# Designs tried in a protein design run: designed miniproteins, single chains. Part 22

Each design is a single chain, and the fold is of that chain. pLDDT is the mean over its residues in the fold that is shown.

## One batch from the design tools (miniprotein)

Design m739
Fold by ESMFold2-Fast:
Structure m739 (fold): chain A 95 residues (1-95)
Amino acid sequence: SERKERAAFLGALNAADYAVEMMRLRTKRGADRGSIEEVERAREQAETMLEQARINAENASPELKEKALKYIEEARKEIDKLVEEATEAVREKAE
């Protein structure tokens, strides 16, 4: 139904947004503490959230699915950037 397809689309976007926000907080914490383990744990949790977003996207209408998958891809790129920046900050603190 259209209602279920819209709910799936919104669920995908919300899961992706939450993953990015969680990663911003936890990568900053990991960097501040010099903890690569914190950054790695955050990434694992974010991957679980992005997989949930992908599952939700699969249940959207074809048009909304394409938009949701693109949104998830952009969220993944942002998460990768946050991980790279935090990893560099941890390395710099170890010097």
Scores: mean pLDDT 87

Design m740
Fold by ESMFold2-Fast:
Structure m740 (fold): chain A 70 residues (1-70)
Amino acid sequence: SAEEFIRSKLVKSSWDEEEKERLILLLKTVFGDDLARIEAFLNSFDTDGDGYLDDAEAEALEKALESRFL
């Protein structure tokens, strides 16, 4: 699922469950369950290319979602 995919990308972050749930809701609000668009958007913030988002990358992604789409 989109939720499981998003959660898997945040396993390296120090974000708590409430922060992760907020990001999942924001991504689903913008992209629905379009996994391809979610994957492309998340990958655009994975600057080190390790397949995961650190705290700085996740925060930048959340801010970009809120400013560009909401």
Scores: mean pLDDT 79

Design m741
Fold by ESMFold2-Fast:
Structure m741 (fold): chain A 86 residues (1-86)
Amino acid sequence: ELRARAEELARALYNGAPAEEIVRAWLDLVRLLVRDDPEALAEAEAVAARSLPTAEATAEAFGKNFTFEELLERLLAELDAYLAAA
């Protein structure tokens, strides 16, 4: 399930989806990771809100410079870092 959610996010980034879709895909993935931690979810939602203005630029950069598999690996690494920081 987690990998499938990460693949959804990677596809949204790779295909240059709208900022709201990218942020929602990321939040769906984070919700799966931190199911019963409302504080971590609240922090993730705050990060999502701050990321909306740059999400399209980020997606454009990733779609141009990375393959789908590289994006997936990057997302998984960043999720690991996010969870370690929480």
Scores: mean pLDDT 67

Design m742
Fold by ESMFold2-Fast:
Structure m742 (fold): chain A 84 residues (1-84)
Amino acid sequence: DKEAVEKLLAELEKRREELAALRAEAQAALDAGDERAALEAARRAVELLREAIEKVDQSNPVIKEALEQAEEALRELEARLAAL
């Protein structure tokens, strides 16, 4: 069903955009030396990831790629925190 696929892709795209925005907020906070704000943004990113998993099967390749993107964002934040 084309409509169902388009709806799923739109939901995944929205979540990717939200994760990207939170990563940018966390990175800006790290660059400013605000560790607390950076950790809070990272925590929100994990929450969005959890919500995505709860709505769609993890075996779905598109969902799996969204999970990998969120994991990469968290690893980047952890690396930046370790460098500070």
Scores: mean pLDDT 70

Design m743
Fold by ESMFold2-Fast:
Structure m743 (fold): chain A 62 residues (1-62)
Amino acid sequence: SLQDEIDLALGLMQLALAKRIYGNDKEKIREAGQRVLDLLRKNGASDEVIAELEKYIEELLK
């Protein structure tokens, strides 16, 4: 849905910003990623959006 596309884009932007700020600090990236997921869940993001963002976080931590 359009809402899923918007939620995904917002989540990806926040995670990209976290990577830019924290660089290779995997602990800080993981913490920031969890905060992004929690905020999106609280605001009604779908399980599909959350799953895609979780995959992106795992890629950032490799």
Scores: mean pLDDT 86

Design m744
Fold by ESMFold2-Fast:
Structure m744 (fold): chain A 64 residues (1-64)
Amino acid sequence: GLDEILREMQQFIDNLPSLSPEQRKARVQALARKLQDNLSWDEQERLLQEFMLRVQERLREAAE
């Protein structure tokens, strides 16, 4: 369910600086597919927007 997707998103963010571009793309595609299967378009947009902000924050922290 949604809680599993949220946990997988958090694990992705935590591991993001250690992931190759190929691994990042593959995991993002897998997460997007799970969102499409479980949530409405409006809910997907909200959650993906929040997720992208968290990804940007994590990468910024890792660059220091």
Scores: mean pLDDT 78

Design m745
Fold by ESMFold2-Fast:
Structure m745 (fold): chain A 73 residues (1-73)
Amino acid sequence: SMEEIAQKRIENLRKLAEKVKDEKARKEVLELLDKAEQALSQGDFEGVEKYFLQALAKLSKALGNQPLDLSTD
């Protein structure tokens, strides 16, 4: 279902957000994912996509600027 797809997408981004070492950037990504889950609970699929894409953009930038860290294996 659309709900299952949306939830899986949000879960996958949350797992990636856990790899972000910058606490401020990680919190911003998680806040956007929380807003996406709230929109999902209200049946607002346009809101889900909006917040998901914003989270993805911030996450991509944060991970792209992150130094290599081999201690997190």
Scores: mean pLDDT 79

Design m746
Fold by ESMFold2-Fast:
Order: sequence, then C-alpha cells, then structure tokens
Structure m746 (fold): chain A 87 residues (1-87)
Amino acid sequence: SLSPEQLLSLLELMLREMARLWEETRDEAIVRQAVEGMKATVASLLPPEQAAAVAAVLDEMLARLRAGEDPRAVAEWAIARVREIIA
C-alpha cells in the first residue's frame, strides 16, 4: 500500500498533468475523463470522507479551469488543498 507521502506525490503529479492537458488541448471532455479517473483512484486508496473531500477539490479545479483561471495556478491551489486533506 502507498504511504500518505507517496499518495500525495502521485496526486500532485496527476493534478499538474491535468492542468497541462487543459493548457494544451482546452478539451473539457478529456479533462473530465482525467478527473473521473482520479476520483476512482482516490476512492480505492483513501477512507470515504477523505476521498469525497479530494473529489470536491477535483470538481472545483475543473470549474476554475472552465472559468479561464491560469492552469498552473489552479494546479498549485488544488495540490495545497489535497495536502491539507491527506495530512
């Protein structure tokens, strides 16, 4: 099983990749698929309440990307919030 530190490192990489995918493609359907994949991964690795909290961060990240916020800034915001949930 992954330690909390290893899980956080994995999620951080996935969040940055999601932001980069949005920056390169602007394709909401592809990014939504990435969000759903991350939600499934998190649900398999975290207790239900922590998984739900991370899922809410992912939904807010997608909303901020749709609103035209800077993708890198949105990724760093999401990483900071996920750190708070997992720590």
Scores: mean pLDDT 85

Design m747
Fold by ESMFold2-Fast:
Structure m747 (fold): chain A 78 residues (1-78)
Amino acid sequence: AQQQIDQLVQQGEQARQQGDYVTAIELYSQAAQLARQAGDDQTAQELVEQAGDVGGQAPPSQRQALIDRWLDEWRRQS
């Protein structure tokens, strides 16, 4: 579990450095879910905050993709 979380975080950092903010947020979110399943709420919170920071740095074109995905999830659950 921890090894998978670390791997996802590293991939997320690499994606962020390459300017792929959408992929970085997806990877941090997956790592946060794994951390929660492992009972590590502190690591999960840190990863959610990192995803938020990355989202704030994303250019408008990539932010729109994130908004569209969020809306699709809400529509699917409604």
Scores: mean pLDDT 75

Design m748
Fold by ESMFold2-Fast:
Structure m748 (fold): chain A 86 residues (1-86)
Amino acid sequence: QKQQLLQQARQLQQQTDQLQKDNGDKNQQLFDDVMRGMTDALLSGRQSDIDNWRDLAKKNGEIIKKNDDQVNKLRQQSQQLEQQAQ
């Protein structure tokens, strides 16, 4: 039982590390999209472009937060499995 819990914890940790890397790349793309929207808004000066950039920043910020929360939750689960194994 204890060895199985440790194996599950290690597997979950590896999956979490991979997800964190994948999310890092995706979060960078989401950030780059916001920066492009900001540039477009600054160049146009139009309220609609500014509003679109703000909406994009909020939406992408929420996605990044959700991705980070998922990684943190998986890390907590892995830690709990290790504690149960000890």
Scores: mean pLDDT 82

Design m749
Fold by ESMFold2-Fast:
Structure m749 (fold): chain A 90 residues (1-90)
Amino acid sequence: MTPEEIAEELKKAEEYIKKNPEEFEESLNLLSSPLEEAKKWFELSIELVKKLAAGAPLEEIEAEARAYHKELLLKRGVYTEEEIAKLEAE
């Protein structure tokens, strides 16, 4: 299966979720995260799928997702920049 084929399937799933937000809401009810944070993560996921469809390697997409997650942890004050660097080195 090519990355482009995977991206097409993910795009179909994205369209289905947008058309049927009630099913997405069921998934959100299982999360303890604030709705706005879940929405931002979902929007980022859509943009990453679009980049994958444009031929970006999965490794680059994963790196971008990790960078976003690191930024959220820093903004929440849960971890210091130094602590996150140590976790990434392991």
Scores: mean pLDDT 64

Design m750
Fold by ESMFold2-Fast:
Structure m750 (fold): chain A 87 residues (1-87)
Amino acid sequence: SMMDELLEEIKRLLEEIRRRAEELDLAGVARLSQRAIEAIENKAPLEEILKLVEEALVGAYIAATERDDAELLRLVEELKELVKKLK
């Protein structure tokens, strides 16, 4: 379904955010991203997935702006656009 495709794209971006967070030693962002990934993999209720994805998005955005990391900021903006399609 279109929703399943959208969740797979969101998961891919969360995996990239987690990878970049690990490279930058941002343990909190990596954990938030991993929790959101696990919710998608376990087919949690959409409201739970959205909550965890938004928590990861906020954490990654704060970290990206504080570190001035262009790659993490790009990933955050891409994820933000996909999340808008879920609402």
Scores: mean pLDDT 89

Design m751
Fold by ESMFold2-Fast:
Structure m751 (fold): chain A 106 residues (1-106)
Amino acid sequence: MILTMTRELFAGLPDEAERAAAFAAILENDPEARRVFVLGEANLQLVAPEEVDARVDEFLAALRASSPAMAAFFAELEAEDPALLPQLRANLRARALANYNALINN
């Protein structure tokens, strides 16, 4: 479910559930934002540790560019607290590394 995937993205941020719900609502109402999100998540499953930072940055840039609603969402995060986007990026990085480690250790 999209909501479960988005909750992991916002883990440890203030108002985690509300941010995840707002992000999920954009994905439900915008097919292009949803497509970019699903493809970006799939692309993070098979990334070598050395490439994780570049792939995470590409994914976030692609999401931000996917729709006006998504661009506004990221702009609001930056305006509210400059620490929020670095934490979200760290969550994506941790997930990509966990996916790679699960693949290599099985």
Scores: mean pLDDT 80

Design m752
Fold by ESMFold2-Fast:
Parts: structure tokens; sequence; C-alpha cells
Structure m752 (fold): chain A 85 residues (1-85)
């Protein structure tokens, strides 16, 4: 439950960043990145529900890599703090 709460926080942050990018630029490239991000977040959630936290973290890191470079460091830091918990 505590781990799921932290994962939901990271998930919400990633989703917000991608939503803000789509609001600035709805080009096919950004829409494709948003779709990829959504799929990776869904896979992370499924892995976490199944108790596979290592796989969930891997999918969260991959989702972070779909974000703009300036936002990646922020999200990766949150993921590393979650891993350390």
Amino acid sequence: SENLAKMKEIEARVAKIMSEELARDDSPAIRQSAQETSVLLSKAREAAVNGDLDKAIEYLKRAAETLPAESQAEVLKLIEEFEAS
C-alpha cells in the first residue's frame, strides 16, 4: 500500500509532464511519445500489483526516458528515492 502510493505519485508526475508537452505541441511525434508513456505506466502498475517491484521500477525508468530531457532528471530522482525506500 505504501509502495503503491509512492508509485502512483511517480505515475501522476510522469503523466502530468506528458500532458503539458501535448498541450504545447500535439504533433504526431509528441502524441506517439504520449502513447508509449501511457503503455509503460500501465505495465509498471501491472507489475507492481503482481508484486514485481523490480520490473515496475524498470518500466517507470523507461517511461521517464520518453519525457523531455529537462524533465527526465526530476522523474529519475523520484524513482531512485522510491528504490532506496
Scores: mean pLDDT 81

Design m753
Fold by ESMFold2-Fast:
Structure m753 (fold): chain A 57 residues (1-57)
Amino acid sequence: SAIDEANRLGTLGAILAQGEGDLAGGLALVEQAIRVASSDPEAVAGLRRAKAALEAL
């Protein structure tokens, strides 16, 4: 499902940003997850919070 795909992309984004130090790549994946989840406002809100947390690093 789109939500499952968005969650997978969000998780990979966090791994790239925090695990491998690729903040730009991690943010790009979280932004892609937001696009995939666009029909679900709650999922989008969660992903936007995750993006903001990564940007604060």
Scores: mean pLDDT 82

Design m754
Fold by ESMFold2-Fast:
Structure m754 (fold): chain A 74 residues (1-74)
Amino acid sequence: MKLPSIEEQLEALRQVAADLSVPLRQFLAGYIRVLDREKERIANDPSLSEEEKEERLKYLDEVRAALEAELARL
């Protein structure tokens, strides 16, 4: 599985929000909730190694921090 860059992820989210004609603030807030649920699933996934969990959770934490920073600017 390939993880996109944080910048690529943010740009993709902006494009999706624009395509759906949804206010960016509301879209990003909703996506943060999706990330929190995904982190919980990954932490409890018995099929993933501890190393895989650490890598994925770190990535999601970085995405979440970037989304929080973006919301703070809006």
Scores: mean pLDDT 79

Design m755
Fold by ESMFold2-Fast:
Structure m755 (fold): chain A 79 residues (1-79)
Amino acid sequence: LKEALEEAEELIKKLEKGELSLNEAAKRILEITEKAGLPITIGIGLILRAIGLVLDGESENEAAKEAVEQLKRLIEKRL
């Protein structure tokens, strides 16, 4: 859980700097979801939500950041 939380925080920082594509962020979201012991369907759902936000006109970095922030909240609730 602590390692998954730290990886989520690092991913948010990289997205704030514009260093990652949505595809790269999606792969990291799935990895963090598995490390946190969360069902893979949660990671997939967050990625689909991010894609929906991009289709609604949000930037890939902002959409991915929102997905990772939601993942971080789910991990924190398990602490």
Scores: mean pLDDT 80

Design m756
Fold by ESMFold2-Fast:
Structure m756 (fold): chain A 66 residues (1-66)
Amino acid sequence: SQEEIIAAARALNKEVRELAKKLGISVEEALKLPEVEQKYIDLARSFGQEAKDAEEAGRALLAAYL
């Protein structure tokens, strides 16, 4: 559901903020890490996005819920 996607995106956002603090970098820099971007793409895919659209869906999720 939309609510589950938002909740999962917010949980991932919290994880990324904690990672940024641990690495001593900004959240903006942490969001540019390939492994972080891939986590948002994988999250979008897990909620019914097709593989070919997962990257675009991941970027949209990142922009909308961060």
Scores: mean pLDDT 73

Design m757
Fold by ESMFold2-Fast:
Structure m757 (fold): chain A 87 residues (1-87)
Amino acid sequence: MELEKQVEEAYEYLDKLLEEGADPEYIEIARELVRERAELLAKKKEEGDSSRELTEAEKYLIEAQRALADKDYEKAREYLEKAKEAA
């Protein structure tokens, strides 16, 4: 419930950034990143995984977020695909 609300709020924020002239490619990658991260967190919660060790998929999502912050869209997409394959 709270996770779905956080995803909705993130999407609303991204939509606002797009209206304010943010790069559409940035917004597209950011939306995919939000969705993949939310799905991964929901899966960990369902499985009862209390491990503080980051999964390989989580590590790739962190790298994708860093690349996106640096406006390296090619690298951000590469890490998103690796995260999807590792999940």
Scores: mean pLDDT 74

Design m758
Fold by ESMFold2-Fast:
Structure m758 (fold): chain A 63 residues (1-63)
Amino acid sequence: VKTPEIIELNRQKFDKEVEAGVQAIKGGLASVFNEDAEAEKHFQEADEHEQEANEIAQKIKEA
């Protein structure tokens, strides 16, 4: 993989990490208000974005 491609992958990874963080915060807020189903949904979305970030990180390692 060329250096510009690696830079773009790192940017995409960062965007996914930010999205995961936002969903985790929303899950935490829902949990505080005893909205367990909403909290679980947001935590699942956070895990999905974190998984996407990990897949991008793996591509960077193999580049």
Scores: mean pLDDT 80

Design m759
Fold by ESMFold2-Fast:
Structure m759 (fold): chain A 82 residues (1-82)
Amino acid sequence: RTYVQEEEVTVEQTVEAGTTGPVRAPEEVVVPGAKVTGKGYLNGELIAEADLDGETGEGTVVVVKTIEAGTSGTYRIVYTAS
């Protein structure tokens, strides 16, 4: 099970690699009993990863690549439930 969410974004402040924060998957990927993972791409480049609870869709995202202030483009999130 894979769900893809895509939107245009503009980064107002630099987000450093290693930054963590709460994330919630769309309801379409909430699958009780499954492990859910998320991968975030900005302009096709992997910038974030997340492990999520399949029951709630909640988890923690980790920025894996620094995103400079003023960066604009397509942010694509790929959620996979196994």
Scores: mean pLDDT 79

Design m760
Fold by ESMFold2-Fast:
Structure m760 (fold): chain A 89 residues (1-89)
Amino acid sequence: MSPEELAEQLRKDLEELKALGEKMLQQAKEAGASPADIAQIQAELAQSIALTEQAIAKAEQGDMEEARKLSIQSTSHLFRALSILVESE
């Protein structure tokens, strides 16, 4: 995979992440999650988005190793958001 192909894939992943985040927040609100849990889900999703944007920038610079590392960190924050959503029911 070229750096350009990785950047394109990450941009697609970013759009899907934004859409998933909106659905997660809607589900949390409908489930009656606490304001504190909703705020934490929002914070983790914001970190996931920011890290994915940084990964795109690194891929565009040809730094595929750093782009992959940032993408993994983004996924970790997304999993934290999902964990809070599941715990709040």
Scores: mean pLDDT 86

Design m761
Fold by ESMFold2-Fast:
Structure m761 (fold): chain A 65 residues (1-65)
Amino acid sequence: SMAAIEAGIEAIRRAAEKTGPAYFGTSDVTVEAEELDETHVRITATSPSGTREFVYSKKTLEELG
């Protein structure tokens, strides 16, 4: 469901915020989600040190949510 996908995106956002200092060297991490197609979402994590992009299937996001 769309609600489960949104919950999965929020789980990824929270994980990025919690691990930001360890993975990005900073707590200043912004996480954005963009639908690429009917089955995939792009998650972009941006920090002062750089940007990382990940593509997740909606099924994976539903399992996280």
Scores: mean pLDDT 70

Design m762
Fold by ESMFold2-Fast:
Structure m762 (fold): chain A 76 residues (1-76)
Amino acid sequence: SAAEERRRLALALIALGEGRFALALGLQMGVSLESAERREREELAGIEADPEKRARHEALVKQNAPLVAEGRALLA
């Protein structure tokens, strides 16, 4: 439904703004929540293991921070 699509987009924008990129992609693509959460765990493990990935991740989180407000507006 349009309401479910709007909710999924909103949650994906919030996840993207919070730096949860694999979760955001999974939610936007309509994969199961379990699959999206598994991808998030893999992403976070990879970032934690690699200082270069961590630095890139921090830069993207800063850039995408405004998307949290956009996602919250869609849930209103």
Scores: mean pLDDT 80

Design m763
Fold by ESMFold2-Fast:
Structure m763 (fold): chain A 74 residues (1-74)
Amino acid sequence: MREQLLEEAKALGEKLKDKPDVEKHGEIGRWIQEKLARGEITPQDALDAAKAFMEAYDPDAKITGAALPERVSV
């Protein structure tokens, strides 16, 4: 399951590699949230999928310290 999730995220990144960042993040965010809403994945799986998505369109890129809200305690 997780392997398929990451593979789908990578495929989505490849399809969207020439789209603006806002559209890329919108598409992956929506796709991830739908799976989370269905209870198919965990929040950790969502983070891993987002990372795989970004690496697919730019292998040298990383999630650029995506800041959650300025303060996060858990």
Scores: mean pLDDT 68

Design m764
Fold by ESMFold2-Fast:
Structure m764 (fold): chain A 81 residues (1-81)
Amino acid sequence: GKEAAERALRLAEEAVRDYEEGKKLLESSDLKDILRGIGLVLRGIGLAYEAVLLVEKYREQFSDEEIKRILELAEKAGYKK
């Protein structure tokens, strides 16, 4: 099925949103915004790794184009490899 691919894409897209919002908050002079930003950056990184792990576990359910898109999004959210 395509459920693994759809889930991995959603996780990768959410990872980018959380990571980018977190990075913006880290530029704040407000300690509460900085702390929220740290949490969002960490969540984004975690979601990016979860998306990549789904690709690795269910590789046969993904097209090459889907894998490339998910990896591009994961890298934007702090995934490093």
Scores: mean pLDDT 87

Design m765
Fold by ESMFold2-Fast:
Structure m765 (fold): chain A 68 residues (1-68)
Amino acid sequence: MSALEKVELLLEAFKGVEPETLARFLGEQAGLDEAETERLREAIERGDVETAAELLEKGIRRQRELQS
């Protein structure tokens, strides 16, 4: 699955969770900073799956490079 498909599935599964809580949790898992986590919260509130996927993919890729 693409990153977009994975994020779309996650947002659908957790649509009942407060956007702030979900963004904080996902942001911590993806290693996002405070500004990136706030942008993720806004994207989740709007249902902007593409922006949410881009932010999470960027964070995850950054973490993977650090583990190499």
Scores: mean pLDDT 76

Design m766
Fold by ESMFold2-Fast:
Structure m766 (fold): chain A 96 residues (1-96)
Amino acid sequence: LVKELQEELDALTARFDAVIALAKADAEAGEAAYAELLAELAAEDPGLARAAEYAYKQALEKYKDKSRGERVAAGIAAAKKVVEEMYTKRIKSAEE
């Protein structure tokens, strides 16, 4: 279980990093890739997807005066942080 959760987190982290890089280069493509990633998360874990989306929207509002690419990248990074924190808690619980 712990190994499986770590592998899932590593895979998700890599996907989020790729989408953040894409958003910095092409905000529209980054938004589309993030929407796809969020939809996959929502199918498996709707609670986590909602938490990630909330963080994304909060970051968009916080960085509204930045360029679209910077704003979207910051939003996706905030969503990534929520996913990392939730998986870290799950891994710790599974170690007990």
Scores: mean pLDDT 83

Design m767
Fold by ESMFold2-Fast:
Structure m767 (fold): chain A 77 residues (1-77)
Amino acid sequence: GRPPMSLEEVLAVIEEALRTGKLTPEAEQAIDLLAKRFNLSPEEVEKLKALLEPGSVATPEVVAVYRRLQAERAALG
């Protein structure tokens, strides 16, 4: 079946989660879709979730994941 969220929706949800620092059910679903798409390990998924917590300092890892999503979106047109 088709995924419940498009890549564009996933990007929007993650961007909002990064701005608010809150891990919503939608943000968790978006991260899970990214994990499947990019073959992330459960440990990498947990690290990504931790980086979205309130008061966390933005890291190069979060920026790199976001840039990879933007590049994939650009490739899709």
Scores: mean pLDDT 62

Design m768
Fold by ESMFold2-Fast:
Structure m768 (fold): chain A 110 residues (1-110)
Amino acid sequence: SLEELKKQLEEEKKRQEAQEKLKKMEELGKKAVEEAKKNDKKAIELLEQAGKEAGEGAALDPKLTPKMMKILAKYAKEVTDINPSLTPYTVGQVIRAIGIAEDKLLEKKK
C-alpha cells in the first residue's frame, strides 16, 4: 500500500540522517580533542556540538545509540585526559546527550 511505502521511505530517511549525525559528531569530537591542547573554551563548545549531534542521531536510529554514546564518551575522555580541569563539563555533555536521546525515545512510547 502507499501508506506502507511512505513508512518505509520515512524510516530510510531517518537512518540516513542518523548516519550523517554520527559522522558530524566524530568530526566535532576530533576537533574538540585538538582544541583541548590550545583553547579550553573552543574544546568545550565543540564537544557540546558533538553531544547534540549524538543525542539527535541516537533518537533518529535507536540501533546506533550504543555506538554514538561510546564514541562521544571516548572523545569526552580524550579531552579530559588532555585537560582534567574540564572533567565536570565533559561528563556533563555525555549525560546531556543521553538525556536528549531518552527524552525523544520516551515521547515515541506514549
Scores: mean pLDDT 82

Design m769
Fold by ESMFold2-Fast:
Structure m769 (fold): chain A 86 residues (1-86)
Amino acid sequence: DDAALAAMRAEVDKIMDFMKKSFINMKKTLNFSLDTLQSILDATRAVYINHLRREKGASDAQIAEIDAYLKAQQKKIIEDLKKLLA
């Protein structure tokens, strides 16, 4: 269902925007390593995928697409943070 996938991607975009802003602030305040931030992103991805399986009854195909989308967005956040540190 294209509408369901679009809604899931929109939720991912909101989560990733919030996480990126939080990470910029935490890096300034707590001096977190990139490895720590990657671990937080990986934990967030696992939580959202589990939510899709348990609460929304998402299919394996939908989960695979959203997991790939999450990984792409997480990679972009880490790359953006690396540029801010250069």
Scores: mean pLDDT 83

Design m770
Fold by ESMFold2-Fast:
Structure m770 (fold): chain A 81 residues (1-81)
Amino acid sequence: MGAERAEEGARRAREYAEKGDDEGAIEAAREAARAAGSSGTLEGMMGEGVAMVGAGVGKAVGEAGEGAALGAEAAAKMARA
């Protein structure tokens, strides 16, 4: 299910961000965003956009991993709604 995959991706993004692996966090966040978008709900598609914005803002302020993890977590919550 798209929401479950998005939640798993968000969890992985958080783990990578906590380890300081910004690239791993961004990759996991992109997977979470794709899963949210594939859920077929409007909320899931909006979650995909939120995850991309979170990663971009995090990169801009020098916290790419944290931004990616926050965006992925938001996408997973929206895919669940």
Scores: mean pLDDT 69

Design m771
Fold by ESMFold2-Fast:
Structure m771 (fold): chain A 72 residues (1-72)
Amino acid sequence: MDALAAQLAAMDGRTVESRDGSKSVKATFEVEGRRVRVRIESTYSREEAEEIARKIREGLESRGFEVEVEVR
C-alpha cells in the first residue's frame, strides 16, 4: 500500500499526452493523500473524453484510491 501510494505520488503534477493524427488527449494527475484528481483536456467530444476518464478512474479505484475526474 505505501509503495503504491509513493508510486502514485511520483505521478503528482505529471502530464500524459496521447496524440492520434488530428486528435489529442492531455491528462494531468494531482495527488492529495489517498485522493487523485485527473484533469483531462482533449480535442475529442465530451462523451469520448468522459469514456477515457471512466477507464482511468476504474483503474485507480481498483487499487483502493479515491478518484475525481474533471473533463474540460
Scores: mean pLDDT 70

Design m772
Fold by ESMFold2-Fast:
Structure m772 (fold): chain A 73 residues (1-73)
Amino acid sequence: GPSAALRAAQAAARAVLDDAFAQIPASDTDLHARLRALDAAIAAARSVAEVRRLALEVEILVALHRIQQYLDK
C-alpha cells in the first residue's frame, strides 16, 4: 500500500542523506544546515514523489560540495 511504498522511499532517501553527511565535512556548517533541513523535510513528506524530489536535492548538495573541492585545488 501507499504507506509501505512511502516508508521504502524514506528509507532509500535516508541512505542518500547518510552518504551525504559522510561525504560533506561537519566544518561546512552551511551545507550541514541544508542537509538537516532536507532530513526533516524527508521525514515529514507525505508522498513518494516528494521524498524522491528531496533525495535529488540531497544529491545536488553533494555535487555542489564536490565542485567546491575542485575549485579549491
Scores: mean pLDDT 86

Design m773
Fold by ESMFold2-Fast:
Formats: structure tokens, C-alpha cells, sequence
Structure m773 (fold): chain A 92 residues (1-92)
């Protein structure tokens, strides 16, 4: 189930950001993407991770307006939690 895999990925990412333990994250680049306040991060891996997060949200029906709202949150923990909840709400 694609939804289950996505939710498990986002739950691990949230746990990594909450604990500050990047070793439990699927990839450090996703933690960096959530911590970034830049729309175009200079690090290529961080930029790709941000694009992948946006693509994941779009795949599960999170609108561009909701994505903007999520990425306007300044706290990376709140961003990670908002992405997880948005995907859970839209996933079957």
C-alpha cells in the first residue's frame, strides 16, 4: 500500500526532526529540506528532497494552497507534522 509506505516514511521523518536524531531519518536531506526557509535551497540534495516532499503531497491530493500554508510554518517539527496529517487525511 503506497499510502502506508508514505505515512511510515513521514512518521520516521517527524520523529527525526522532533528528537534531533538525524540517524533515524530516511535521509538527512529531508530533515534539511524541512529546516530550510529557502524556496530554492543551494544544496542540490536538499532541493531534490524538497521537490520529492512536494510531489508526495501532490500525489495524495494535498493542494498547492495547502502546501504553501504548510511551508509557511517556521517550525520544522510543525511542518513535518502538518505534512503527515495532510497525507493521512487524504490517503484512503
Amino acid sequence: DDAKIAIEFLERLLEAVESGDESIAPAVAFVDALRSTEENPKDENTRLALKQLKSLMKKFGVSEEEQKKIFSLKDPVERARAILEAVKKKAP
Scores: mean pLDDT 77

